# Ledger of designs, part 99: designed miniproteins, single chains

Each design is a single chain, and the fold is of that chain. pLDDT is the mean over its residues in the fold that is shown.

## One batch from the design tools (miniprotein)

Design m3656
Fold by ESMFold2-Fast:
Structure m3656 (fold): chain A 60 residues (1-60)
Amino acid sequence: VSEEERITATLYLIGGVIALRDGDYDAAIEWFEKALEVDPTNEAARAGLEEARRKKQEAS
C-alpha cells in the first residue's frame, strides 16, 4: 500500500468515525468500506465497519 493510499484510507476512516458519532450508520458503513477498498489492511476501518453494521442492526 502506497503512502497516498494510506492517507486516503485515513481520510475515509475519519469520515466513518464522524458518521458513527452522528448516528448515520449507513454513511459510516460506506466510509469504512471505501477505506478498506483503498487499504484492505486497515484494522481501524475493519473494526469501524463491524461496529457500524452492529449499530445499524440494533437501530432497526
Scores: mean pLDDT 83

Design m3657
Fold by ESMFold2-Fast:
Structure m3657 (fold): chain A 74 residues (1-74)
Amino acid sequence: EEEIKKDPNNAKAYLDLAGRYFLEGQLEKAVEYYEKAIKLDPNLKEAYRNLAIVYRALGQDDKAEEYLKKAEEL
């Protein structure tokens, strides 16, 4: 939707939370919070790159490649 409701502070907070879950080995929660960051800011390149890293850690290389390509398109 075409709306100026992008919350960089909230998106960054979710990036931080997702990073903490990734470091703790809670990969599913890391995915959840990176996805929340993308929903708040669909142009947040860092969220796509970090999701790719988490999907690689989950052994889902196809999804990792898809998110890397999305980051490159931004």
Scores: mean pLDDT 78

Design m3658
Fold by ESMFold2-Fast:
Structure m3658 (fold): chain A 58 residues (1-58)
Amino acid sequence: ELEQKILETAVKNGISKEEAEKIIRDARKAVEGLPEHERKQALMELALSKIDELLKKK
């Protein structure tokens, strides 16, 4: 659900589906070491931060 919402947000803002999926995958890998209750928030923050960074450059 969370990953799907992030994917939809990225695509709506002009990021390709493939690129959005890579961002979500990379964020998921980055948060693997965190406690379960922190992973969802960290994943969302990392993915949205990366999306925002890409949109500011293009």
Scores: mean pLDDT 78

Design m3659
Fold by ESMFold2-Fast:
Structure m3659 (fold): chain A 63 residues (1-63)
Amino acid sequence: MREEAEELRKKGLEYLKQGKVDEAISYFEKALELYREAGLEDSVEAGITAIMLGVAKAIKKSK
């Protein structure tokens, strides 16, 4: 559901703030899957989550 996707997105951001990039990626991917299942893949929230996932993956590659 949307509320569950939002909670996973917030948790992903918190892991990013802690430098736990792999955990952040996992939570952002789970959030995006829930947005997609809810038919919200074109929402602003899903778009922001996709950007966050891209940033987390870029940080991982820069290591």
Scores: mean pLDDT 80

Design m3660
Fold by ESMFold2-Fast:
Structure m3660 (fold): chain A 60 residues (1-60)
Amino acid sequence: APVSEEELTEALVAAGLSRETAREVARFLTTGEAPARPIPSEHLELAAEAARALQAARGA
C-alpha cells in the first residue's frame, strides 16, 4: 500500500524536520501539489528514505 501524507509527515518530523516543512514535503510527494518554496534536495532524500522505511514496515 502507498505511504500516506500523515505517515510521511510524522516520519520526517521524527527525522528532525519542523512539522511545517515535513507536511509541505509529504504533501508534494504524495499529491504532487507545488510547494510554496522549492524543496531542498536533502529534504527529498530524507523523505525517500522515510517512505522506503514505512513501506518496508507495512509489508508493501
Scores: mean pLDDT 75

Design m3661
Fold by ESMFold2-Fast:
Structure m3661 (fold): chain A 87 residues (1-87)
Amino acid sequence: VTARINVEGNTIYVVVETDDPELALELIRSAARSVGGTVRSKIEGNTIRAVVETDDPLLLEVRLELAVKALGGKVIRDPSLKPEDVE
């Protein structure tokens, strides 16, 4: 599992490559709910593209990193991720 994330203000752009996209998406949604955030997402094969909006993006980033590590994966901060990469 590899996750690329970029934090822009109150928005986090997320791209996750995984063999279980539905489980990974549920973990993203759970992390977002834990910080009162909202999620827009698409699944394309084994890739999840998501936009998460929250008042606490740094806490959300930490929770996403913990979720990905629990799946045996890694998180990479990628400042090149933009809305067009996830929507």
Scores: mean pLDDT 79

Design m3662
Fold by ESMFold2-Fast:
Structure m3662 (fold): chain A 56 residues (1-56)
Amino acid sequence: GKAVALRDFEDESGDFLSFKKGDELEVLEELGDHFLVARKDGVEGLVPKRYVEVIE
């Protein structure tokens, strides 16, 4: 599936995926109600579900 970012998000800790509003993310896995694992440009990380819209 795919998701689109609803806002910019940056994380320097390395646990979360950084992205900008309008970026397309490949959804790999959903982790409960609050997070998913996504990939952008070959980088994988956690994404807060509230910051993205899943578009299948």
Scores: mean pLDDT 82

Design m3663
Fold by ESMFold2-Fast:
Structure m3663 (fold): chain A 55 residues (1-55)
Amino acid sequence: SDAEEARRGGEEAARRAGLDEETVRRMGEGSKQLVTEGGFSAEQAIAMAERLAAA
């Protein structure tokens, strides 16, 4: 599903940025919530996570 794709993409963005495992999990859940509650596509949610992880 788009929600699960966003969760995995958000986690991967955080891992690539070298963030800790708690932040990785939170980034994944936040990306999933953007899809399920925020009306975002998986691609849009992942792009948001990548920008936040790189900040």
Scores: mean pLDDT 85

Design m3664
Fold by ESMFold2-Fast:
Structure m3664 (fold): chain A 77 residues (1-77)
Amino acid sequence: MSGEAERVKRLGREIARALEAVTGKPVDELSDEEIRKILKEEFGFDDKTIERYLAALDAYRNNDLETAVKKIREIEK
């Protein structure tokens, strides 16, 4: 199925690539706190956007797309 789930997975992949390009480390070696700091300081994202990106990244890493979609919907409330 297309739409939200596909976009979340693609977003997670793109965030992983961006983080690896900035840090020179595999995304699996980065803590959530380190990822939040990079997204805020290097990319200038707000806290709500950072939490959405972390949810998408977790879906990409763990293939837990259903939980990520639910979490993103709650953040957008």
Scores: mean pLDDT 74

Design m3665
Fold by ESMFold2-Fast:
Structure m3665 (fold): chain A 65 residues (1-65)
Amino acid sequence: SLEEARRFAREKVLELMREGGGVIDGAAFYDELVAEIKERFGLTEEQARDAVARGVSEAVRELGG
């Protein structure tokens, strides 16, 4: 589901940020995450991009306090 995809994206971003991802190519990470979500959840590119955007937003909010 879109909700499961969003949670998956959130967890992947949190994992990246916790492991010191400041040197990672963010564009490559984003593209890989979109592709993985499309494959795992059977979503369209548009749905996968939306799930990643929401997951990123939620992860940033969680780490911001």
Scores: mean pLDDT 75

Design m3666
Fold by ESMFold2-Fast:
Structure m3666 (fold): chain A 83 residues (1-83)
Amino acid sequence: DDALVQRALQIVDEAEAKLAAGEPLSEAELLATLYAIKILEKHASTLDPATVERVRALREQLLALAKEKGVTLEDVKTVFGID
């Protein structure tokens, strides 16, 4: 779904902007961005190479932050009400 991919890109852009400004991400923002990255990675073949590179780099950075905060992949499911 193109609309879903566009929303995921917006979430990623907002998270990158906050990190670049030195602003901390809340737990909810961190989880939302990780979920957006998951969506974008499933659609990587439809994205330009620069966007794929950005998403991969941000994923590694955010997984490190999530580990520091004690956040897990199961927490992502809980935040989004996904069984």
Scores: mean pLDDT 75

Design m3667
Fold by ESMFold2-Fast:
Structure m3667 (fold): chain A 70 residues (1-70)
Amino acid sequence: SSELRKELLRLIGEIIRIIGEIFDLERELEEVKESDPERAEEIEKKIEELKKRREELLKEMEELSKKLPK
């Protein structure tokens, strides 16, 4: 049970980190969108990769949370 809680907390931590990275990249994208289109394209690609990873981790978190005893 303690190991499952540690795994859940690790997943939550990674999800929070990814949300923060997406927020920072979205902010950078707005700053470079008109001045550096090549950089903007790279940032957009990175945001989409992070969003996909976030969705995968959210699914893992939901499945793991269902297996935890109260």
Scores: mean pLDDT 84

Design m3668
Fold by ESMFold2-Fast:
Structure m3668 (fold): chain A 74 residues (1-74)
Amino acid sequence: GPLGEGVLAASDVDGDGRLSYAEFGATARGFGLSEEEGRAIAREFDRDGDGTLDAEEASEAARAAAERGGVEVE
């Protein structure tokens, strides 16, 4: 969804359409979470365990991070 695409655009420094756990950890700090908490959320939503998130998984992880960090997301 648009949230997942926005998270990839903001955090995907390689531009490959995939988000690493480290990139998501940095993004989660914007939601008021630690980088470690962000990495844990990324691991939880990485359904195939390949070490990266696609746009859909990143969107779901970002919603969870925002809910836990108290930030509103669309």
Scores: mean pLDDT 67

Design m3669
Fold by ESMFold2-Fast:
Structure m3669 (fold): chain A 58 residues (1-58)
Amino acid sequence: SKEDEIEKLRNEMIEELRKLFEEAQAKGVDDPEVQKELNERAQKINEEYKKKIEELKS
C-alpha cells in the first residue's frame, strides 16, 4: 500500500540521517565546519525524501 511505501521511505531517511550523525561524530562534532556540512547534507536528505513522499500522494 501507499502507507507501507511511505513508511519504508521514512525508515530509509532515518537510516541515512543516522549515518550522517555517526560520520560527524567521528570527524569531531564540535568542529563548526563539520556541523555546517552535517546540516547541509541533512537538509538535502530531508528535501529528497519529502519529494518522493509527495509524489506518492499526488
Scores: mean pLDDT 83

Design m3670
Fold by ESMFold2-Fast:
Structure m3670 (fold): chain A 99 residues (1-99)
Amino acid sequence: MLEEEVVEEAVELARAIDEGAPPTEILRLENEVIAAAMALIASTPLERQDEVARELLERVREALEREGASEEAIEEALRAVETGIRIGRTVAEIDERAA
């Protein structure tokens, strides 16, 4: 998965939040952001994970600010990305230890 996919999904989530989309739609988009961030980090070499995670969070924030997202939408989208990063790190660590 490319970092661009995570950024695009985060932007869609932020728009849904700011437009007052139904809770079910927001949950669906949040899960897509989490899955995309998780897949990216889980496929990233352990020695690069801290750098890639930092760059991803910076790119997401910059993209959301450029799109004019509210601070609330930015915080919720970043929280979803951070959740995906956390899960992805755990998956990568399990795979490394199993090898």
Scores: mean pLDDT 84

Design m3671
Fold by ESMFold2-Fast:
Structure m3671 (fold): chain A 98 residues (1-98)
Amino acid sequence: LPSVEEALQALDDAIASFRKAVDAELAGNKTEAARYATAGAILASIASMVDSPEVKEALRRLADEVERGAQRLEDAGHTESAKYFRGLAENLRAAAEA
């Protein structure tokens, strides 16, 4: 299991990765978008193993960021990618409540 500090760093890195995934998708670079989205999901999954109030708060912040990304994708007509990101945000919110 990672430390609280390592989990918080992983969630910061996950936020950066999901932002890059959204930007790559909007730019038409689907391969890079998938790579960044996968990296972000792995980091969030590892961090979610840590039972800490600070990590749960950071997971909620990540969920909010992913949901904002989904809205940007939907507004641009990327409805399939937007649905994927919304599902991920819901899973992150559930992990924060556990």
Scores: mean pLDDT 86

Design m3672
Fold by ESMFold2-Fast:
Structure m3672 (fold): chain A 91 residues (1-91)
Amino acid sequence: SEEEDERMLKRAEDLLKEAEELFKKLKEAIEEGKLEEARELLLEIEELLGLLEIMLGIAKIEKNEKLAEKLEKIVEKAEKIVKEAKELLEK
């Protein structure tokens, strides 16, 4: 239903926002030389990406193309955060 789709999309947007806030903390931890804290924050961001990928997978199985397209964009943004975080830690 439209209501269930909107609820899932909002949940995915909330998870992405959480990943963005964790990424800010990760950058601050790196600037402070707290590399172990930064690695723990990366693991938390990767867990959020995993949840987003599961949500996308469910939308694809249910053949909800419109929801899947919107979730794909959210997953791509979360993947970019993980990639940037890994690049910062590989210095």
Scores: mean pLDDT 90

Design m3673
Fold by ESMFold2-Fast:
Structure m3673 (fold): chain A 60 residues (1-60)
Amino acid sequence: SKLEEIKKEMLRAIGEILRAIGDQFEAELRGDEEAKREAEERLREAKERLRRLEEELESL
């Protein structure tokens, strides 16, 4: 169902958020400024996706 699809996508987005946060910390520890920036960009995109999915879910 559409509801199940949205929930599955939300779980994927949450997983991406958690991974991006972990990647930011690892990049910080290595002093890899470029990897840190890339992880921050992925985090931003994943948060935006989650917000859109939450809005879609509330519209059902």
Scores: mean pLDDT 87

Design m3674
Fold by ESMFold2-Fast:
Parts: sequence; structure tokens; C-alpha cells
Structure m3674 (fold): chain A 85 residues (1-85)
Amino acid sequence: SMAEKLAENILKLAEEASKADGFERDVYLGLLAIQLAVAINILKRGGSKEEAEIFKETLEKLKKHPDPDIRRLAEFYLKEVEKLE
């Protein structure tokens, strides 16, 4: 599904950001934030329960990530998903 592909891209961007330094890291973190915002907007526009569960599971994985910037983004967007129930 499109939601599964978006979730895969989110996880890939998180790993690229965690491995990168300086300007490249900032670019990947920015792209990660944009993709997370897109996922929330899909849910706000009437995304399915299955899409919501995919994004919640993705965010739960990211909140356990060793990178503190990635955990911070995950916690923020997980709270936003919870508000949409």
C-alpha cells in the first residue's frame, strides 16, 4: 500500500539521518519531518484505521531509536496521531 511505502521511506530517512553529519544530517532530518507531516495529513483527510496502525507502529519504532533527534520527532508526531482518534 501507499502507507507501507511511506512508512518504509520514513524508516530509511531516519537511518540516513542517524548516519549523517553536518548539512547532510540536517537535510535528512528535514525530509524525515516532511514525510511524518505527510503521514499525519493523510490521517487528517480520512485515512483508514489500517493506515493509522501502520504509522503508529512506525512511530513506535522511531521513539526507541538511539538518535535523540529522531526520538524527539517520533514522540511529537505520535502525540499528533493520538489526537486524531
Scores: mean pLDDT 86

Design m3675
Fold by ESMFold2-Fast:
Structure m3675 (fold): chain A 77 residues (1-77)
Amino acid sequence: MRERIEELTRRAAELAARAARAYAAGRLEEAERLNEEALRALEEAIRLAREAGLPEAVEEAVRAAVEAARRAYAEAA
């Protein structure tokens, strides 16, 4: 279970970073699509972590994904 949550968290962070780069390049449609995919991956990771009862993994993975997405958007601005 932890491996699956980590995979989804990493995917969300990666997609968020790609979305930020697409925004910087003026590829708005691509950026929106990637951002939506990133949010869905993060939401699934959170759901699985809650179901698994892994509070430590939940907090760490979610925080990492949120911070990665936030940093990517901040850098694109």
Scores: mean pLDDT 75

Design m3676
Fold by ESMFold2-Fast:
Structure m3676 (fold): chain A 64 residues (1-64)
Amino acid sequence: MKEALKIALDELRKAVDELNLPEEVKQQIDSLIDEAYKAIENGDVEKARELLQKAAELLQKSLE
């Protein structure tokens, strides 16, 4: 479970780096990704999943 979340976070970070996003949006998404990694380190898988979802939603909204 933790490994799948880390892979998803790694893929999301790569997508953010490859996209020409506004700096403010990129910083917000990167912050959520960093918080999700910390949650995984603390064993809080539910929080990590929630943060991953928020980061993905923010990315999707920025592409509209």
Scores: mean pLDDT 80

Design m3677
Fold by ESMFold2-Fast:
Structure m3677 (fold): chain A 78 residues (1-78)
Amino acid sequence: MKLTPEQVKRIAEDILKAAKKRAEEDPENAVEWYKKGLDILKKGAENAAKVNPESAKIFQRYADEAEKLLKEEEERRK
């Protein structure tokens, strides 16, 4: 079933928000939580690309944001 771009945005935002919250609550494993969030978002983009290219772009945008947060968290620990 096709999701609307607005629904996909909400799902992607919820995934990113969950990764951030888990990283804050479990700081020792923050890098791992961001990596898990990034993996979910990338898989979402790949799956969406086959049926809805617009939704794939939304997942990819949030995946890019998760990657930036992952890099920031890795730098914070140095």
Scores: mean pLDDT 80

Design m3678
Fold by ESMFold2-Fast:
Structure m3678 (fold): chain A 90 residues (1-90)
Amino acid sequence: DEIERLKARLAEDPNDAAALARLAAALAVAGKYEEALEYAERALEIDPNNVEALGAAAMALKGLGKEEKAEEYAKKAEELLKENPDLKAP
């Protein structure tokens, strides 16, 4: 399971912003919005412009009914992608 593998990775390196953002996205897709938001916010503490973490936070907040805050995170991710389209590419 991707979530279990990412959690194991974070046990070895708790400050891996990319792994935190990826775990947050996987949890948000799984409908685990509270947990997704926790990992997304941790990723954003390390890398405030992490587009994956911003997107995961927006999805989680929308799932929790927090529309205003979800829009702020989504808008920031959209602006970063507009200014740097390559951020969405591998």
Scores: mean pLDDT 82

Design m3679
Fold by ESMFold2-Fast:
Structure m3679 (fold): chain A 68 residues (1-68)
Amino acid sequence: MLSEEEARERIRRLEALLPQLPPSLAEQIRNLVERIRKAIEEGKLTEEDSRMLETAERLVEEQLARQA
């Protein structure tokens, strides 16, 4: 299961990449980061949150690869 520490590190990495992303994708990533932060704060991280993070990370990697 996704740990609180792992989730915090992963959203921090996604936030660092926000300036490099197109506005539409940046908005999606910001919304996900906010959702995960609330889940951490409430102690309610789920397997769905883990899958959403993995999907977001793949989308960001694909976008950056297209820009290279």
Scores: mean pLDDT 82

Design m3680
Fold by ESMFold2-Fast:
Structure m3680 (fold): chain A 63 residues (1-63)
Amino acid sequence: SKEEIEEFIKKLEERIEELDEEIEELKKLPKTPEVELEIQILEGMRALLVGVKAFLENILKKK
């Protein structure tokens, strides 16, 4: 239902905010190859979640 999709979008927003906080904390650390790789992985996961959220928001607009 529309309500279930809206609830899922809210959960995605929460996870994106958590990832943003983790990325910002990592960016405060010394720039080692390990830290840079972890930032890239988290940024990739964030981009995927943003894409899923955008897809779901588009579905809601079409109904």
Scores: mean pLDDT 86

Design m3681
Fold by ESMFold2-Fast:
Structure m3681 (fold): chain A 79 residues (1-79)
Amino acid sequence: MAPQELLEFDKEAVEAARPALEAYHAAKAAGDEEAAKAEAEKLREAAVKVIEKLKEAGVISEEEAREAKEELDRVVAAV
């Protein structure tokens, strides 16, 4: 099973990402591409921190962390 630390971390990560996700949607609705891009970068940075913490906690391997970052970069490039 996932360690207790992962459950606490997952909840904190979701709660931290919510304002940025809401801000991103609001910026897109307003046609503010610069603000939308800034919020997307914040979400990307938060996701990288999540991947790094999961690797440090031993939940994912270094290889899985690398693949997750490559996938994230691919998704961001497609936006």
Scores: mean pLDDT 68

Design m3682
Fold by ESMFold2-Fast:
Structure m3682 (fold): chain A 78 residues (1-78)
Amino acid sequence: MEEDIKKARELLVKAVEYYNKGDYEKAVKLFQEAIELGEKADPNHPLVKAALRLQAKAYRKLGDIEKSEEVEKRANEL
């Protein structure tokens, strides 16, 4: 469990780095990996909600408004 949260955090940091570089497609994929690993460890962990909100912002940067809204709704239900 603790090792999975540590890996999810490392993936989240890497996703933010790609987001800041403007590689939103890579950022979305890394946020998804962080979300899946975080949920496996603790679905109520604050990292999962944070990763979902950041992924929604990345989808908006890609122009995928429908995916952005879907992911934001999921974050708000946590």
Scores: mean pLDDT 84

Design m3683
Fold by ESMFold2-Fast:
Structure m3683 (fold): chain A 67 residues (1-67)
Amino acid sequence: SRLEEALRKAIEALEKGDVETAERYLAEAAVLASPEVRALLGKAGRALRKGDYETAIEYLEKALELL
């Protein structure tokens, strides 16, 4: 799905340190997401704002598990 693709690309971008690309895919995912997935994306976004990329990736992987 588009949501799965956006989440996977956000994770890939964060693993490469490409925060700008990750934020774009997070925004796309948020529009497509259920409330439960959107809550995890919110946590990922907050971790990203703190520079905690490992925690951001963890929340995005948890979001993928809910799909």
Scores: mean pLDDT 87

Design m3684
Fold by ESMFold2-Fast:
Structure m3684 (fold): chain A 71 residues (1-71)
Amino acid sequence: MEKALEVLRKRAEEGDITAQLLLASEAIKQKRYDEAAVYYRKAAKLYKEQGNDGLAEYYFKLAEEAEKKAA
């Protein structure tokens, strides 16, 4: 049970942007907006480190929207 989420969590911690975005999506479905914001911010930081400022800004905004829903 939950084996797919465990694999995604390991990949997200290893810097897999796709895993981070999937975990953010699942957190939103479960209304865990604080958790979703954490994963969107991690993805945004990695995109910025790769020089992709456009995607970094986009996911930073998604993190802020998730934080507003958590409040």
Scores: mean pLDDT 81

Design m3685
Fold by ESMFold2-Fast:
Structure m3685 (fold): chain A 65 residues (1-65)
Amino acid sequence: SEAGRAADAAASAAASGDDALAERYRKKTVELSGASEEQVRAALEAARAGDGAAAHRYFREGGAV
């Protein structure tokens, strides 16, 4: 889905340290998926910490992945 692609891009950007790109895709993910901003922020925090599995679980829980 388009929301899923935005979520994956946000997580990848966050894991790579590109916070500006991560924020752009975070906004797009929330707009497309309807997931709470809190859930998506938790996913990006996990991605920044190097926990891609946790990030994916947060996005999946929100219905964005």
Scores: mean pLDDT 79

Design m3686
Fold by ESMFold2-Fast:
Structure m3686 (fold): chain A 89 residues (1-89)
Amino acid sequence: EEERFELEVELALALIRVAVGELIKNPTKQDLEDIANAYERAAEYAEKLGDYQTAAEFYRKASDIYRQLGDTEKAEEWDKKAEELEKKA
């Protein structure tokens, strides 16, 4: 099962790389939502693996995208979660 978790982390990192690429290319609003969701999933996997620094970074990136989309509530939620994880790092 550990090999599956490592592959899931690799998948999450790949999704983040794709998300960063899309953001740089001025994606559509739908693309931004997909990118934010990818960061959220990656952050959740990192958090479950105990990588709090990486998880916090991903939550920060998701928050930034939600802020760009005008979803202030989600942006604040992820910022607070990132801050709590940064305290554990």
Scores: mean pLDDT 75

Design m3687
Fold by ESMFold2-Fast:
Structure m3687 (fold): chain A 58 residues (1-58)
Amino acid sequence: MELSERQRAAIRALLARDPLPSRAELEALARELGLSVETVVEMIREVNAEEMREKMKK
């Protein structure tokens, strides 16, 4: 996926507060970033995997 740093930062901020965001949060973020929910979910999966590697899987 090709993501701007701003988009990736927004995803990371959301995941820092809630590692498993609700569908409503995903839809809101997708609209704000001008992306599809499917794209946001895929980005979240990537970013979450990176964060889990840093903190060790729980």
Scores: mean pLDDT 71

Design m3688
Fold by ESMFold2-Fast:
Structure m3688 (fold): chain A 59 residues (1-59)
Amino acid sequence: SERARRLREAARLLREVAEDLRAEAERNRDKLSPVTVEALLRTAEGAEEMAEELERLAE
């Protein structure tokens, strides 16, 4: 269905964002405060959890 396709696309984008945020946190660890690094990593985890839930809704 169109709804299922849109949910899977949203989940894919959220996983890409999570990967990008982790990459930026690791790349710039020496330039970012520890609080900011932790916030980026927590945001990435949240994005992955959202992606998983959206994939379940698409089933």
Scores: mean pLDDT 89

Design m3689
Fold by ESMFold2-Fast:
Formats: C-alpha cells, structure tokens, sequence
Structure m3689 (fold): chain A 80 residues (1-80)
C-alpha cells in the first residue's frame, strides 16, 4: 500500500510538471505526458502484482531517462 501511495503521489507531481512543461515547448509537454503514462502503467502493474519488481524497474528506468531529457529541455528554455 505504501508503494501504491508513493506511486500515486509521483503521478500527481508528474501532472504538475506537465503543466510547467507545456509552457516550455510541445516537445517538453509530450515527454511529461509519456512520463505520466509510464507511471500509470507502473501503478496498474503494482496494484495487480506487487511482486513484479523486475517489470517495475524497467518502467522506472524509462521514466528516469525521460525525466533527464525533460530537465534538459527546461534548463535550455531558461537559458534562452
């Protein structure tokens, strides 16, 4: 349950980040939306099978790479 609660909070934070990303560029918004989609997929998998840690790790690795790209786009926009 604590992992499910943490994942729901991460989705809420990602939705807020999508609002900020939409002010930066359509590309940044698209990346934020993909992060939300992956987190929702991770939550659904975790609710169905809390022991599927390998699948969860694969999704979270994708989220981390997308988050790095999004952070780069936001920083580049601040420098312009």
Amino acid sequence: SSLVEGMRKSIEEAEKLREEASKVSPEAEAIAQEIIRLLEEALARLEKDPSDLAGLREIMAQVQELAKELARLIEEAKRA
Scores: mean pLDDT 83

Design m3690
Fold by ESMFold2-Fast:
Structure m3690 (fold): chain A 81 residues (1-81)
Amino acid sequence: AEEELERFGLAWGIAVEAARISDPSSKMTQREAAKKLGVSESTVSRAVEIYKKNLAELSKKISEGTALSSAIFRTAMELYN
C-alpha cells in the first residue's frame, strides 16, 4: 500500500546515509544523518553495521561498484522488514 512505500522510502534513505557515513570521503556523521531523517542515532548506527556486513559479503561475490548499490538495497530491505 502507499504507507508501505513511505516506510520503504525511509528505510532506503537510512541505507543511503549509512553508505555515506561508511565512505571516508564523505563528511556525513551518524548524528547529522539521524537529525536529517528524524530517527535515533542508534537506528543510524545499526544501519551502518548492517550495511558494512552486506557490503563485505557482496564484495566476495561481485565487483565493488555493484556491491555498493546491492549493499544499500539489502540494508534497506532489512530495515523495512
Scores: mean pLDDT 77

Design m3691
Fold by ESMFold2-Fast:
Structure m3691 (fold): chain A 62 residues (1-62)
Amino acid sequence: MSREELYELARKLIELAYKVGQISKEQYEKAMELIDKGGSLEEVLKLLPEDLQEKLEAVIKS
């Protein structure tokens, strides 16, 4: 998976987490800003719920 595809997946997971109420609007906005700036994917993952972090990490390792 390319870096661009990983960032796109991260965006979708962040949107989902916000939509289901697992993260606050502030966390959502901060995570999206980090992605837009080309920030560390590791920092973005820290803002996601554990189950979503595990899913994204599994995709990265595969």
Scores: mean pLDDT 73

Design m3692
Fold by ESMFold2-Fast:
Structure m3692 (fold): chain A 87 residues (1-87)
Amino acid sequence: SEKVEEAKKLLEEAEKLLKEALKALKAGDYEKAIELAEKAIELLKKAIKLLEEDPNAPKELLLEAEINLGLAEIVLGIAKDLLSKAK
């Protein structure tokens, strides 16, 4: 379906942003890591909504989106904690 194809594109973009957030986090660029993680979360939430609205959406895609959302939220939490300790 068109909703599943849009969700796949959002997942690919979110995965790229999450990878960039992890790179920023490892480089000590906590503010950039926060921005990238927040963008990834937004795209993942949109992808999940699209997948939930399609009864024929593969369950594996929804699970992947939910796992990546959890990972992005963990990255965001770590980046915020480390930023607060760097000040």
Scores: mean pLDDT 89

Design m3693
Fold by ESMFold2-Fast:
Structure m3693 (fold): chain A 117 residues (1-117)
Amino acid sequence: TATVLASASATLTLGAGEEAEVRVRATAPAGTTALRALVEARNVGDEDAVVEVTVELRKDGVLVAEGSTRVEGAGATGRTGAVADATAGDYEMVVRLRNVGDNPAVVEVRAELVGHA
């Protein structure tokens, strides 16, 4: 059974070369066998921006899984995630967004940490 343990959403304005971070923390309950970190990022701005999106899943500060995607263009959506075998305990999902293009971006981010039993 899949359960959303934690979620976050943000709208981020990123000029050329700027970066931002979204963090989600959750405690995985007893019986958890896997965790899935899911990110959707959409450039809702009018300009052809290029945004790199990186997701790290960490347990007790140790990287256990990672994923990345790139959001290119006005109205473009990128999705990425990280999946790890998991035990009960404290987890952190770190989403990093960096505008590597010359145009500003306005990025809507949705992040979910999902536990599986």
Scores: mean pLDDT 88

